# Designed miniproteins, single chains, continued (4), part 112

Each design is a single chain, and the fold is of that chain. pLDDT is the mean over its residues in the fold that is shown.

## One batch from the design tools (miniprotein)

Design m15903
Fold by ESMFold2-Fast:
Structure m15903 (fold): chain A 108 residues (1-108)
Amino acid sequence: GELEEIKRKLEELKEEAEKLLKETDDPVLKNACKLIIEVCEKLLELLDSGSPLSLEEIKKYVEELEEILKELKKLLKSPKTKNNILRAIGLTLRLIGLLALLEQLKEK
């Protein structure tokens, strides 16, 4: 079903972020990978607890995580220029924003 497909995608995103975390010594990229793992874990927890979020809303979070992970993979293979460092920081801020929204939903 749709729920099982979403759970599988979140588990795959988490596993891929864990692999990237092991492949990089860059502290900014490591932090971004750790945040992807945490967002995936929070979304899986919400799905297991009977989340107030619709499946369509959760799909939007999954799609954003897929985009962020794709950008991180490119940055991991890219030279450590000022622009690439700023891009990595930008991805980290996007992930912090997602995590903050998910934590607020848990309090309601």
Scores: mean pLDDT 83

Design m15904
Fold by ESMFold2-Fast:
Structure m15904 (fold): chain A 58 residues (1-58)
Amino acid sequence: FELSEEQAQSVVDAVEAAGGTVVGYEVRGSAAIVTLADGTVFEVSSSADAARAMGAAG
């Protein structure tokens, strides 16, 4: 199963809402690899995971 375009957009929206600037993302299977303008790269499977990574990971 792959992330839908709607789920991928939700991930980007969640990162942007948390103060991140997304410069790239790639969907791989059920996960998305998100690249931020500061060079940070992380893997998320949902918008909730994206919000957690931005808010809790530091």
Scores: mean pLDDT 70

Design m15905
Fold by ESMFold2-Fast:
Structure m15905 (fold): chain A 62 residues (1-62)
Amino acid sequence: MEADLDEAIRRARELGAERAVRLFERARDLLPQAQAGDEQAYRQVVQLGREGGAEILRAERA
């Protein structure tokens, strides 16, 4: 998951999708808390990843 987030951040930067970069970086920052069993952090990581993925899809179609 952490390696997947790093790849997603790299892809977002390649596309110039600034919002996706910020969303994935926030998810990466919360990942240790989510892995430690914080349910709120886990839900935020999932939501941020979903929003970031949507931004990447928009950038690829632009």
Scores: mean pLDDT 81

Design m15906
Fold by ESMFold2-Fast:
Structure m15906 (fold): chain A 65 residues (1-65)
Amino acid sequence: SVSKLTAAKIRAIGLEVEGVATIEEVSGNHIVLRVDPDPSKRERAREEARRLERDLGVEVTLEEV
């Protein structure tokens, strides 16, 4: 199920992904994460995205540079 994201939850997500990705955009239950350009962090960013999708039922798009 997809849950409504609150401002507090969005802030918490930003802190949880800090160092591997940043929140680029939030629209409803869709989150766009910009992945850190360091290749060593890509797998960690992907794991965080999959965790958010499983735990919160949100859509996550990863923007890699």
Scores: mean pLDDT 76

Design m15907
Fold by ESMFold2-Fast:
Structure m15907 (fold): chain A 66 residues (1-66)
Amino acid sequence: SAALEEIVADDPLLRAYLDAFRAALAAGDERAAATHGEQLVVRLLTRGRIDEAQARALARTVPRVD
């Protein structure tokens, strides 16, 4: 979402995780998308860029792989 891009715009590491997540989604690589998406959520939360409710909402958009 546009809001997520704005949240990561000033942090090159978070931006790299968002870019990797979206590239994996575009490529249909669900395992890579899950890995990068989970790393993005955890790092956004630990850096105080999002709260726990926002982290849960974002986690629901990350593909699940068994």
Scores: mean pLDDT 80

Design m15908
Fold by ESMFold2-Fast:
Structure m15908 (fold): chain A 90 residues (1-90)
Amino acid sequence: MLSVEELREALEKALRDAREALEEARRLEDPEERLKRLRDLRRGLERLRQSLEQLKEKVDAEGQKVVDEALKELEELEREVEELEEEVKE
């Protein structure tokens, strides 16, 4: 069983890695490469969301709060990825 601290650290790392990947994609000059990176990132975020939703039903109330916080950050990242994909298409 993961402690609330271990869960928080793991989720913070995953979200940080995702944010960094988004920033790297934003710096790509080639639109096709940027779209490919953004699609890969979106798939990664979808898998993370599914994992978090499954985890939420298996953790206690404190763990659920940590998962809910991560889901909110994930939703914001998914929105930013979608916005950047639309910008690159034009």
Scores: mean pLDDT 80

Design m15909
Fold by ESMFold2-Fast:
Structure m15909 (fold): chain A 85 residues (1-85)
Amino acid sequence: PIALIRALGSSGRVIGAMAAAGARTGIGIDIAERRDDLIDGRRISTIRARFRDPASPSQGRRWLRTAIRILEALGDRVLDARLLY
């Protein structure tokens, strides 16, 4: 599966949160795409990460929720987060 997170702020912070979520949930990730866009003068980062090993939908959702909570705790605004199977 591929995870996609879009957030206000830096792509490095989003990647850090994804990696930290992986460490907390036992899921390895590889960054497949890093994109920075400007919308209404605001920087929006879009990160696509591939799970290194096959994960069940429940494991993927647990990882995604963990990544979102880490970003929110850092004060970042998550605009979109999804798993692509």
Scores: mean pLDDT 80

Design m15910
Fold by ESMFold2-Fast:
Structure m15910 (fold): chain A 66 residues (1-66)
Amino acid sequence: KNPHVGKAEEAFFRGDFDTALEHLRKALEEDPSLAETALNFARFLEMVGRDAEAARVRALVEEVLA
């Protein structure tokens, strides 16, 4: 499994969302196929009421893959 994804989730659960997005960016830059995983994470955030954070994840995917 990609260690950057694990680090992103770990930072997120600590409340450090900026660090979580930084690790997610690195994961997507190394492996663009992780876009589906990132979008699934955004969907999870929406399901638990974290819509603003989900929007930031979606924006990151768009930025990196453009």
Scores: mean pLDDT 80

Design m15911
Fold by ESMFold2-Fast:
Structure m15911 (fold): chain A 55 residues (1-55)
Amino acid sequence: SKGDKAYEALLEKDPDVILVSFVNDTLYVASSKDLSEVKKELEKKFGIKVVELPL
């Protein structure tokens, strides 16, 4: 799925990123790192929304 591919790309930036859920083309992840730049690229590439939750 689009969410799985986007999560794999986030893991390359932060191997400790936690997949919370993927629903209605919105990927919810938890990370202690700033993923702002990769989020924008993935949202544009896959046509999804990425929401980073604080740990």
Scores: mean pLDDT 81

Design m15912
Fold by ESMFold2-Fast:
Order: structure tokens, then sequence, then C-alpha cells
Structure m15912 (fold): chain A 93 residues (1-93)
């Protein structure tokens, strides 16, 4: 199961965009398209390209200012053999 640990968050004072950096905790390597979705399933940010990640790898995404206040997001990961894996990513101040 894919797990993400948020390590740092930075805010651009001019745009209000939030940068999220997360460490991958997974016992197996998988392909991850790191996308951030709100609670309704609307995609609000997307990292490209799709990356093959394993335990200890870092993924980054930039959130639009409009979602910075929600602090509840979902990360999407896919393995070559499995359907999409969705994990809740909670950002704390």
Amino acid sequence: MLKLVVEEVGVDPETGEVRIRATVLSPHETYVQFSVMDASGTRVAEAAPIQRVGEGDVVEVTLPASVADSQIFRAIGESAADATVVEELQVTR
C-alpha cells in the first residue's frame, strides 16, 4: 500500500501556490502519477512525468492557491499490475 509522509510545505507569497514534498513509504516499487484531488474527486494539481518510485523516494507537487486552505488531499499511485491506488494526504501547518 502506498503511503506518503509530507516533509515540507512552501508558500509562494505572490501567487499563493503551495509546494508539497512527500516521501514514499511502500514495500514495493510502483509507478506513481502524483496528483492531488479534493474531497469531491476534482483534480487540483498534477505532477508530470509519471515516476517509478520505491521506499524513500520523494515526489513533489504544486497546489493552486485556491486549494491551499483545504489541507485534505488525495495522492494517486498506480502499479504496473494493479488498479489505481488512492491514498489520503493530509497537510499540516
Scores: mean pLDDT 60

Design m15913
Fold by ESMFold2-Fast:
Structure m15913 (fold): chain A 63 residues (1-63)
Amino acid sequence: AEEERKAAARKHLTDFLHQASDLPGAEREAAIRDALANDPAFKEGVDLMSEEGRAGARAVAAA
């Protein structure tokens, strides 16, 4: 259950970042901020990546 939840959160984060990468810079930044504020699954994915290492946290910040 916990591992399935973590896998789902990581997949959601990855899929979102893939979609956001197709947006112009300003729209991409707005979409990421909106997701962090209003999408608990996206925020959970970010939090899990932070616990797994600095590389994960940096990847989210760089997107």
Scores: mean pLDDT 69

Design m15914
Fold by ESMFold2-Fast:
Structure m15914 (fold): chain A 99 residues (1-99)
Amino acid sequence: DKEKEELIEKLSEATGLSQEAAKALLENLNYDKELIELAIKALVKLRLEGFSQELIERLAKALSTVSTEKAKEILERILEGELSKEEIEELIEEIEKEK
């Protein structure tokens, strides 16, 4: 699907995510345009705040494994500045341990 490939490339280029991580996140967001724009804004905000690319990649992978609604909630809280770096790291670790 050319449209899905273009969305994967757009997310990957904007955020520095691997195409694999971008695809997994977009599949979990059901390729919803509003949620994709939310994800781009939230992850770009973290990059501008000095979060490592490794941490952003781990966050995207974690968000691909939770419910769509939970991923949306986390992305909104990140964009609004409601989560500290420490809280984001703790949240990633909790999600990773549930597997």
Scores: mean pLDDT 85

Design m15915
Fold by ESMFold2-Fast:
Structure m15915 (fold): chain A 61 residues (1-61)
Amino acid sequence: MEVKTVRLKADPEDPVVRITQAEAARLLAEHAGSRVELDDKIANPGAVHLRLAARQALAAA
C-alpha cells in the first residue's frame, strides 16, 4: 500500500544535517497520519541517524 511519504528534516543550519529528539517529535506530530519511509538502497549514515532519532522521539513522546 502506497501512502504519503514524509522526510524527517535535520537542522537546516547544520551542514552535516542532524535533528534533535524534540524536533523529530514535533515534525512527526505535525505529520500524524503520514508514513515515514527511508530508501533501503541508500545506506547513508545520515538517513540511519534520522531514523534512530525518530524512534527515540516516539519512545519519549
Scores: mean pLDDT 45

Design m15916
Fold by ESMFold2-Fast:
Formats: sequence, C-alpha cells, structure tokens
Structure m15916 (fold): chain A 65 residues (1-65)
Amino acid sequence: SQLEADIDEGLVRIAATVLGFKVVSFEGRKVTVAGKFETQEQRDEATRIAAHFRARGVEVTIVEE
C-alpha cells in the first residue's frame, strides 16, 4: 500500500542518516543512497539494512564514494 511505502521511505531516510549516508533519490519503491564505508562493520550493517528493505520490496542501490 502507499502508506506502507511512505513508512518504508521514512525508515530508509532515518537509517541512511544514522549511517552517515545521503539519500540521492527516492522514487516510488526505488532508493539510491550514497556514502563511504569507513569500517567492515559499517559495511556489514549497511548490507544487512539494505537486505531488510529489499525483502520488503524496496529496490536499494548503494553508491560507494
């Protein structure tokens, strides 16, 4: 539903902010996030979070800077 999509968008924006990433675009169920990975633990956490949102139907693209 649109409500679920809006909630997912809000959660993605919060997660990106916490990880120090920028949301480059969010269109429908497609999001592009850009950032730099400083540690392997940050990479693993970002990968887990991205997988969670992909499982919910959000197409997540991570651009490493």
Scores: mean pLDDT 78

Design m15917
Fold by ESMFold2-Fast:
Structure m15917 (fold): chain A 76 residues (1-76)
Amino acid sequence: MEKVKELIEKLKSDDLETVIKALEELAEIAKEKPELLDENLEELNEAIQEGMSKFKDNKKLKEAVEKFILAYHESK
């Protein structure tokens, strides 16, 4: 629970590496325990949108976001 909120805060970081690593950890959680993300879905989506806006057109970040979305969607 706290882990997911911590990762959401890391998504708001000014450091691209921190944001990407947070997305990678969230993707692992999406594969194993997607229900933990459901509780924070609105906050998570807002944080991802903020990160995407901050690091506009970064391919690695876009790939990390797509991988996270795929992992979460496949778990449903």
Scores: mean pLDDT 79

Design m15918
Fold by ESMFold2-Fast:
Structure m15918 (fold): chain A 109 residues (1-109)
Amino acid sequence: MESVAATLDISALTPEQVEAAARALVEAALAAGAEALGLGLTVNRADPRAAALAEAVQRVADEFGAPLAVTESDAPTTLTVAATSEDPEAVAAALRATAAAQGLPVTVE
């Protein structure tokens, strides 16, 4: 199995929008054959939404039984959805399509 990670700039999103986006991406990855999931939240040190964003992403992590890593940086606040799959290209395509449908720019690797 290979790993795929989708990273989104969430600097302009509300915690409610982040929760909805995280859930949609996780559901898309699972539908495309993801075997295991992980969530990452990298919060800008000056971001006043830090606690609310962590709570929102933790709710999605708990719903799907996925681990969540929360880190601080000086970079813009980002959400990462990581998945393992026997078909990483199908998972990557599903993540890109879902992010595009939500109007969110995404980097998938």
Scores: mean pLDDT 83

Design m15919
Fold by ESMFold2-Fast:
Structure m15919 (fold): chain A 66 residues (1-66)
Amino acid sequence: HMELDAKVDALAERLGLTPGARENLRKAAHLIREGKSLDEIAKELGLPSAEAAQPLVDFVKKHLGL
């Protein structure tokens, strides 16, 4: 968790994210690390579908090396 949290914080700072957006990014990264499905990630982030979560998941995997 600690290495992932550091990567999330660095990415959030680089993107100029608000504290709330940073917290959502951290939550998404941890769910991805835990192997949660797109449906589960979408539900946890309040997104309408797994398809809506796909771009965020792809972005996080690419930038955090997951």
Scores: mean pLDDT 79

Design m15920
Fold by ESMFold2-Fast:
Structure m15920 (fold): chain A 70 residues (1-70)
Amino acid sequence: SDRAVEAATRASRELGLSPTQAAALASAVMELGEDASEEELAEALAKRPGISPELAREAARRVTEELRRL
């Protein structure tokens, strides 16, 4: 979970997410775990308030990139 939270934090900074959007991303990553696919994460994020399907896809992509770097 530390790895997943770190990846979500880095992705949020790179994308310039609002505090609410960043919290939603961290929650989704923690619920699904670091083994979740980019598509699964994007689908979970798109269901969150204040996150568009486009932003959900971009955030999921960035989180999976950051997980590969960690």
Scores: mean pLDDT 80

Design m15921
Fold by ESMFold2-Fast:
Structure m15921 (fold): chain A 70 residues (1-70)
Amino acid sequence: ADVLAKLKELQKALQAGDLTKAATIIQTLPKESFEQVAQQLKKLPAEKRETLLSLLDPEYRLVLQQMLQQ
């Protein structure tokens, strides 16, 4: 229900460099929001993006990696 609020919190965590908090937020978001998550991750430097993806459970990591390759 609060997807927009969580996406704003994700953006703030990414701007602060808090990748652990960002990973936690991503794992609370529904699949339908992953396109918007992927768009935020594409704006990160590759090194930070790889670090963030490594903090995700395999379920979330696989889907987001697939979206990032398109």
Scores: mean pLDDT 82

Design m15922
Fold by ESMFold2-Fast:
Structure m15922 (fold): chain A 63 residues (1-63)
Amino acid sequence: SAELERKIARYEANLALVRSDPLLARIAAREAEGVALMEKAIAAYRAGDEATARQYIDQHEAL
């Protein structure tokens, strides 16, 4: 769906920022659970598993 595509694109953009900024990388290390959920959501979506991607997004949004 367009909603899921937008959420995954936002996750990819956020992870790119974290990887390029040392301060954000340090914050991400403390928020490791959230980062892991974002990475799992992206991987599931890219593998074509939208249902699993949505589950990981829901878990991340509940943090």
Scores: mean pLDDT 85

Design m15923
Fold by ESMFold2-Fast:
Formats: C-alpha cells, sequence, structure tokens
Structure m15923 (fold): chain A 108 residues (1-108)
C-alpha cells in the first residue's frame, strides 16, 4: 500500500488536532467518513510522561499508516480505492508545553 498524502497537525487539544486533520483531508478531496482513528496510547499504553513531540509524531505516523490499511478494506465496500487513517497522541513541545499531535494518512 502506497502513501499518497500525509497531514501532521499539532494543537492544544485532541479534538482540535483531529478536526484540523479531517478538514485538510476533506479539502484534498478525501471521504472522511472512511477514516479509521485511534489514540497511540490506547494501542501501546500511556507512558508516565508525555513523549517529546518528534518521537510522538513518528509513533503516531506508524499507527496512522496501519489504520489507513484497515480503512482501505472498508473503503472497497464503499467503492473507493483508498484508505484513511488518523492517529493521535499527547506530547511535549520544544518548550515543554503539553500539546496534541494528530497524523492523517491517505493510502492506496
Amino acid sequence: MEIVKEIVVVAPTASEAVQRVLREMKAAGGDTSLAVGASLYDVFGEPEEPLPIDEAIERVREVAKKLAEQSYKKAKEAGKDYGIGIATARARDEEGNLVYVAVGVVAK
């Protein structure tokens, strides 16, 4: 499965991060009703301290790619030839502030 688009958003809340990814996916012509989403920490467990933002982005990207593959199987039933995965995590930015990362992936 080939990744054709990736969107990375950092926001003060998880809801804002997810909504920004969904808006950018929709603006790019993606059917966001096909999106499969998960929190990184629901999959791997929550660490005692939030991850640094760069590490959080890489781990969230990995999960988003797997979710896009799952979405593609569902998308075939809807007559689509692509999948959409969205993953989220809380992280610390370079200044130590708590932020939320969302990564959206479109795969064919």
Scores: mean pLDDT 78

Design m15924
Fold by ESMFold2-Fast:
Structure m15924 (fold): chain A 71 residues (1-71)
Amino acid sequence: SDDEYMDMLSELMRELAAETDRLGLSPDERRRLAFRLVQLAYERREQGDSVEEIRETVERERERLLRELAE
């Protein structure tokens, strides 16, 4: 449902904010990450993916991008 999608997206964005703050990322890096992950979630939702499938996809991409920035 729309409510489940919005709740999931809000949780993912809160987690991203905490991680990017902990890593001391620049404002440009934070905006780029947030934009990319929101775009990915939106595209997957439009394709008919379940909330769970969207969550897993976004979490994997978030972890990959954060790992690249930490190195």
Scores: mean pLDDT 84

Design m15925
Fold by ESMFold2-Fast:
Structure m15925 (fold): chain A 62 residues (1-62)
Amino acid sequence: SKELGREIVELFARGTVENAPKELVDRITAMIDAGLSEAEIDAAVPVRDQPTAAAVYLLHQL
């Protein structure tokens, strides 16, 4: 079902955020709150941190 797929994606996103450095998560959250788009956030973070940025962005939209 679509709901089950959404729950699985949300669970993986939550796990990614929980295992990320708090300072990184806080910085990405501040960028989202400042109105930056997903593409602008991706451009502002190192490639290694882009999966965490995507997870934080996804959870912020839920």
Scores: mean pLDDT 80

Design m15926
Fold by ESMFold2-Fast:
Structure m15926 (fold): chain A 73 residues (1-73)
Amino acid sequence: SSREEVLAEAARLMAGAAATAAVIRTRSTGTKEVGEESIRDTRALAEAAPEEAREEARRAEEEARREIEEILK
């Protein structure tokens, strides 16, 4: 259905954008608090994603988590 397609596409775009923003914010601030908050926000979007977009949203979260952990070392 068009609604499912729109929601899946929106979830994919939002998860990707959130993941990118999380990495940028963490890189800019270098703070643990911002890193943890950004990971949590990205995870929440992945969890809220429709089934069809969930795998892609989870991949975005995993990539962001890896990058953020690397920045915070």
Scores: mean pLDDT 74

Design m15927
Fold by ESMFold2-Fast:
Parts: structure tokens; C-alpha cells; sequence
Structure m15927 (fold): chain A 60 residues (1-60)
């Protein structure tokens, strides 16, 4: 679980590089929410990191 969370977090950060300003802002909000859940609800954190990746890539 933790390794999967770390992987998606790195992927989301990389995707910000090509995101539009609007998509970057939205993805950052999702990343912040995911970071808040990493230790208490890693499954929710994983879902939020995955959504951040999708939002960033979709906005490119």
C-alpha cells in the first residue's frame, strides 16, 4: 500500500509539469487532500493521488 501511494504521488508531481494552470491548481488540491490521509486512510490517499494524476494529465 505505502509503495503504491508513493508511486502515484511521484506520478502526480511529474504530471503537473505538463498540466494547464487550471489543471495544476486542481491536482494540487487533490495532492494536499491525499497527503492528509496517507497515515490514517492510505486507501483513500491512493484514490486521491490517482485522481490528481488523471486531472493533471487530462488538462495538458
Amino acid sequence: MRDEVAKYRREALAALETASPEGRAEAIKLLDQADAHVDTDPEKALELYRRAVEVARASA
Scores: mean pLDDT 78

Design m15928
Fold by ESMFold2-Fast:
Structure m15928 (fold): chain A 95 residues (1-95)
Amino acid sequence: SLEEELRRLIEELEALKPQLDPSTQAFVDKLIETLEEFLRTRTLQAAVDAIAQVTLGYIYALMRPDDPVYARLRELLERIGDVLTEIERQLVAQQ
């Protein structure tokens, strides 16, 4: 399911987090918190809030374009964004 994929992506973010700089780690903590809030509430608003955090995350990830750890962060952000967009589409269709 999309929720299972999202939980897997959260685990991958947690595993990557220790390799990031402190300001990017703080951002990732906020992103994980926002994703977990969506998984708890399952609301359209929480999905939109998480999409906004993913968008902000690209600013952090792009600060080190040649770093493979930050390339991995960009890949995870893209996959999270894709999953959240599909979740948002399904939630809107159910209204």
Scores: mean pLDDT 86

Design m15929
Fold by ESMFold2-Fast:
Structure m15929 (fold): chain A 73 residues (1-73)
Amino acid sequence: MSKEELEKEVQEGIELIAEGVDRRFLEKIAKKYGLSPELLSKARRIAKEEARKRGRDPALVTEEEILEVAKKL
């Protein structure tokens, strides 16, 4: 528990810096829409690539864009 909490905090910090979104945000979306965090992680990756192809900043991918990609998977 304590060891896992420390590892989770470190991982969340790294992901927040790299992606601009923490694990809690993805878990919140997963719970809100009844989707798996794994599906949302995959959908976010695809949505970021779609944003890049459209000339948008991948870090600015929205919750709605992630959900639209998840619906197509």
Scores: mean pLDDT 68

Design m15930
Fold by ESMFold2-Fast:
Structure m15930 (fold): chain A 83 residues (1-83)
Amino acid sequence: GLDISVVTPELQEKADELSKKLGVTLSAEDVATGAMMGIALDVEADDTPATEPAREFLSLIPGGSPEDGRRLVAGVRIMVSAS
């Protein structure tokens, strides 16, 4: 599973990049929460320019997988829409 107990500068930089590409303001913890949601729900994500940074973000999280980048983007979008 994903471990977000330690936020590194690298995680924050990737979260900032994802926030910019998705047009929202999110912390690294918010992005990680969206990633867990997208993976758990196995939702389909649109092919967006955010997919590559999402994969890189997941590669920096212990237990994260770059292949889940699409699910991360979908999860973050669902989280933002629910807010």
Scores: mean pLDDT 66

Design m15931
Fold by ESMFold2-Fast:
Structure m15931 (fold): chain A 100 residues (1-100)
Amino acid sequence: MSKEQLIADLENERRAIAELARELKRLIEELGTKDRKVVLQATALSITAVGVNFLAIQAGVDIERAERINRLALELVQAINAGDDERAIRLADEIVREAE
């Protein structure tokens, strides 16, 4: 793959993470962390975060940001599993900030 293609894919996936994190925050605020929709959306976010990390490494750009997003996504999943709505909302906001 060209470096230009990898950077474009990275930017697209980073935008997808921001949107997934905003939607996840909305779902947690409406339904709480125990709702199946929240769990499914968090799973989608985590998979996308791993993809961003892979693309950043391959492109050789934004690696530290991608690593931060991946760590925040893992912490968000842990907060959801713990039923900590307030922490999960805060972590989703942090992911939006890092991804934008």
Scores: mean pLDDT 84

Design m15932
Fold by ESMFold2-Fast:
Structure m15932 (fold): chain A 100 residues (1-100)
Amino acid sequence: VELSPALVARVDALTARGLSVMDPATLLAVVEAALEHVDDPEALAEVMSEMIEENRESNPELAKFIDELEKWVALVRLEHGAEATRAALERMAARIRAAA
């Protein structure tokens, strides 16, 4: 799936923000969890909510980013569909791996 230049820019901006608040390994784990459940919105919301709750007290910036990522994934899916959302998350994961 070819991502639009606008969606590529959105992926790159969110990836840069994530890397500014957490280490690449932690960010990659979050993105891979989202990617595993990208075709199941209910399961994705449940997994993200669990990760937010686990990190709320110990790492509030990570919890905030996970909440932002969940909302971003929901919006991209609504605007561009599941296939484009998967491709966007795969691009995000690839960029995080390159930054490590």
Scores: mean pLDDT 83

Design m15933
Fold by ESMFold2-Fast:
Structure m15933 (fold): chain A 78 residues (1-78)
Amino acid sequence: VEEVIKKLEELAEKASKYSKEAGEIIRETAKKVKENPEKMVELTVEGLKKALEKLSEDEQLELAKEAKEVLDLALEAE
């Protein structure tokens, strides 16, 4: 759980360079995961989906690797 939260916070900082709103969504997702670790996968998927909607296709591709790493970590922890 801690590793997923850390990766979400790192992704939020990077996303904030392209969209402040996307970064805020990812930070809020990290907080929700910390409060509800049993819903980690669901919350991570929902948060990343909402954040990506605030980014252009090129920006989404730039963040794709880090987003995939976070999702893979969440799935492994389940």
Scores: mean pLDDT 78

Design m15934
Fold by ESMFold2-Fast:
Structure m15934 (fold): chain A 92 residues (1-92)
Amino acid sequence: MNLIKKMGDALVARGKSIEQVANAISLMMGFYFHDKKAESTDANEQQHIDKVYEDFVIKVGEAVADGVKNNKSPKQVLEEIMKIVEEQLKKA
């Protein structure tokens, strides 16, 4: 997932907000999970992918909310989001 991290790092370097960085990463992950689900011919696998994506969206939303509440930098929140990306990609 070096490409997603490089995009996130570039957005942070350009002064983008926590929300803008999270939205860009979530959009890319949405396309990834959509494509992975489309490649599956098993309904159980498709349901599993949907659950992993739902868990991803919830965890990213929680990381953004926590980051804003605790005055974290966009870089710190990006690091937390990247851990979520890595964990969810292993489950999908």
Scores: mean pLDDT 83

Design m15935
Fold by ESMFold2-Fast:
Structure m15935 (fold): chain A 89 residues (1-89)
Amino acid sequence: MDLSGLSPLELLRLIYRQVRHFWSPPSSYDDLLEALRRIARGEVTLEEVVNDPSLDSVVRYLLSNLVKQGVSDEELREAARRFLEENSD
């Protein structure tokens, strides 16, 4: 899948849809949302989240794609904040 030209927010939306469509365990979804909340609050960096062995391996793998796309911690923090606002029911 060509991810070139996607914003950090669009990448987060794509990751979230992949978790919902292809990964059935509720823990993967909850781990993703909690990781995004910690990033949005500036409590952790993307590198810290990707290297956390207590976090779901699928979530770590999907978030590692943001590192590959060169997303900065500042861009990801803003994108995570906006993404959480869009997905708060």
Scores: mean pLDDT 72

Design m15936
Fold by ESMFold2-Fast:
Structure m15936 (fold): chain A 100 residues (1-100)
Amino acid sequence: MTKEELRKRAEELLERAQKLVDEANTIYKASEGLPKEVQDKARLTLLNAERTLALAERVLKMIDEGKPVEEVERQLRLVEAHLADTEKNLADTKKAIEKA
């Protein structure tokens, strides 16, 4: 990928990660008064969403600091994987809340 393409993709992932944190916060609050297992699952999902956001912010900073394209691409792939995993965890957590 070009540096310009990497920046655009990093910004898109950052926006996606921010929305994910907002949703995870909403779900975590919705878990209040539910069984401890459901609350713990919601809390872990929120923590993972916040970690994914931090990774996305770090990639954007690496691009601005002129880190090698190959290193940025590797970190970008990790952010994409973390986003996919966290989105799946969020969906599973929503189902757990509906069953409780």
Scores: mean pLDDT 84

Design m15937
Fold by ESMFold2-Fast:
Structure m15937 (fold): chain A 72 residues (1-72)
Amino acid sequence: SADREEAERALREAERAKEEMRRATTGVEYAGAAILLIGSLLTAAMLAKKSGDEELLKRAQELAKEAGLDIK
């Protein structure tokens, strides 16, 4: 479904944003990557819930936990 495909894309964007946070050399770069990570994770979790994809939801929650976030 379109929601599932969008959730998968959002999860990939979250993974890239997490890597950008690790490579950030300035506070502005770090903040920008963190905002993208949070937004992408929330989008992925919301769309995974809407599509009933428990595996995508679990992946989003695990990535969030690694970043120090609690997503339900």
Scores: mean pLDDT 81

Design m15938
Fold by ESMFold2-Fast:
Structure m15938 (fold): chain A 98 residues (1-98)
Amino acid sequence: SDLEEVREAIETIEAEREEIKADPSEAAQLFAPIIEALLTDEKKAEELRKKALEVIEKKFLEKLTKEVGEKEAEEKVKKIKEELEKELEKLKELIKKL
């Protein structure tokens, strides 16, 4: 199931990459359901989160590099990763309070 969760995260990003490219805040909303699933088991969630972010970064960077070039792709991926990590921390704190 771990690999399936990572694969679904990649597929979601690939399907919605034009929206992610246009609006980083919209990307954060797309990841919320995936993040919730990853955070339901705290021990496994941390490992899956790390794996998902690494695979997402690699795949997204590869595709964007072909479209906008390496420099712009790196800047966009970094910005999206920062927003995603921010939302992950926010959701983790919210779940702990429930």
Scores: mean pLDDT 61

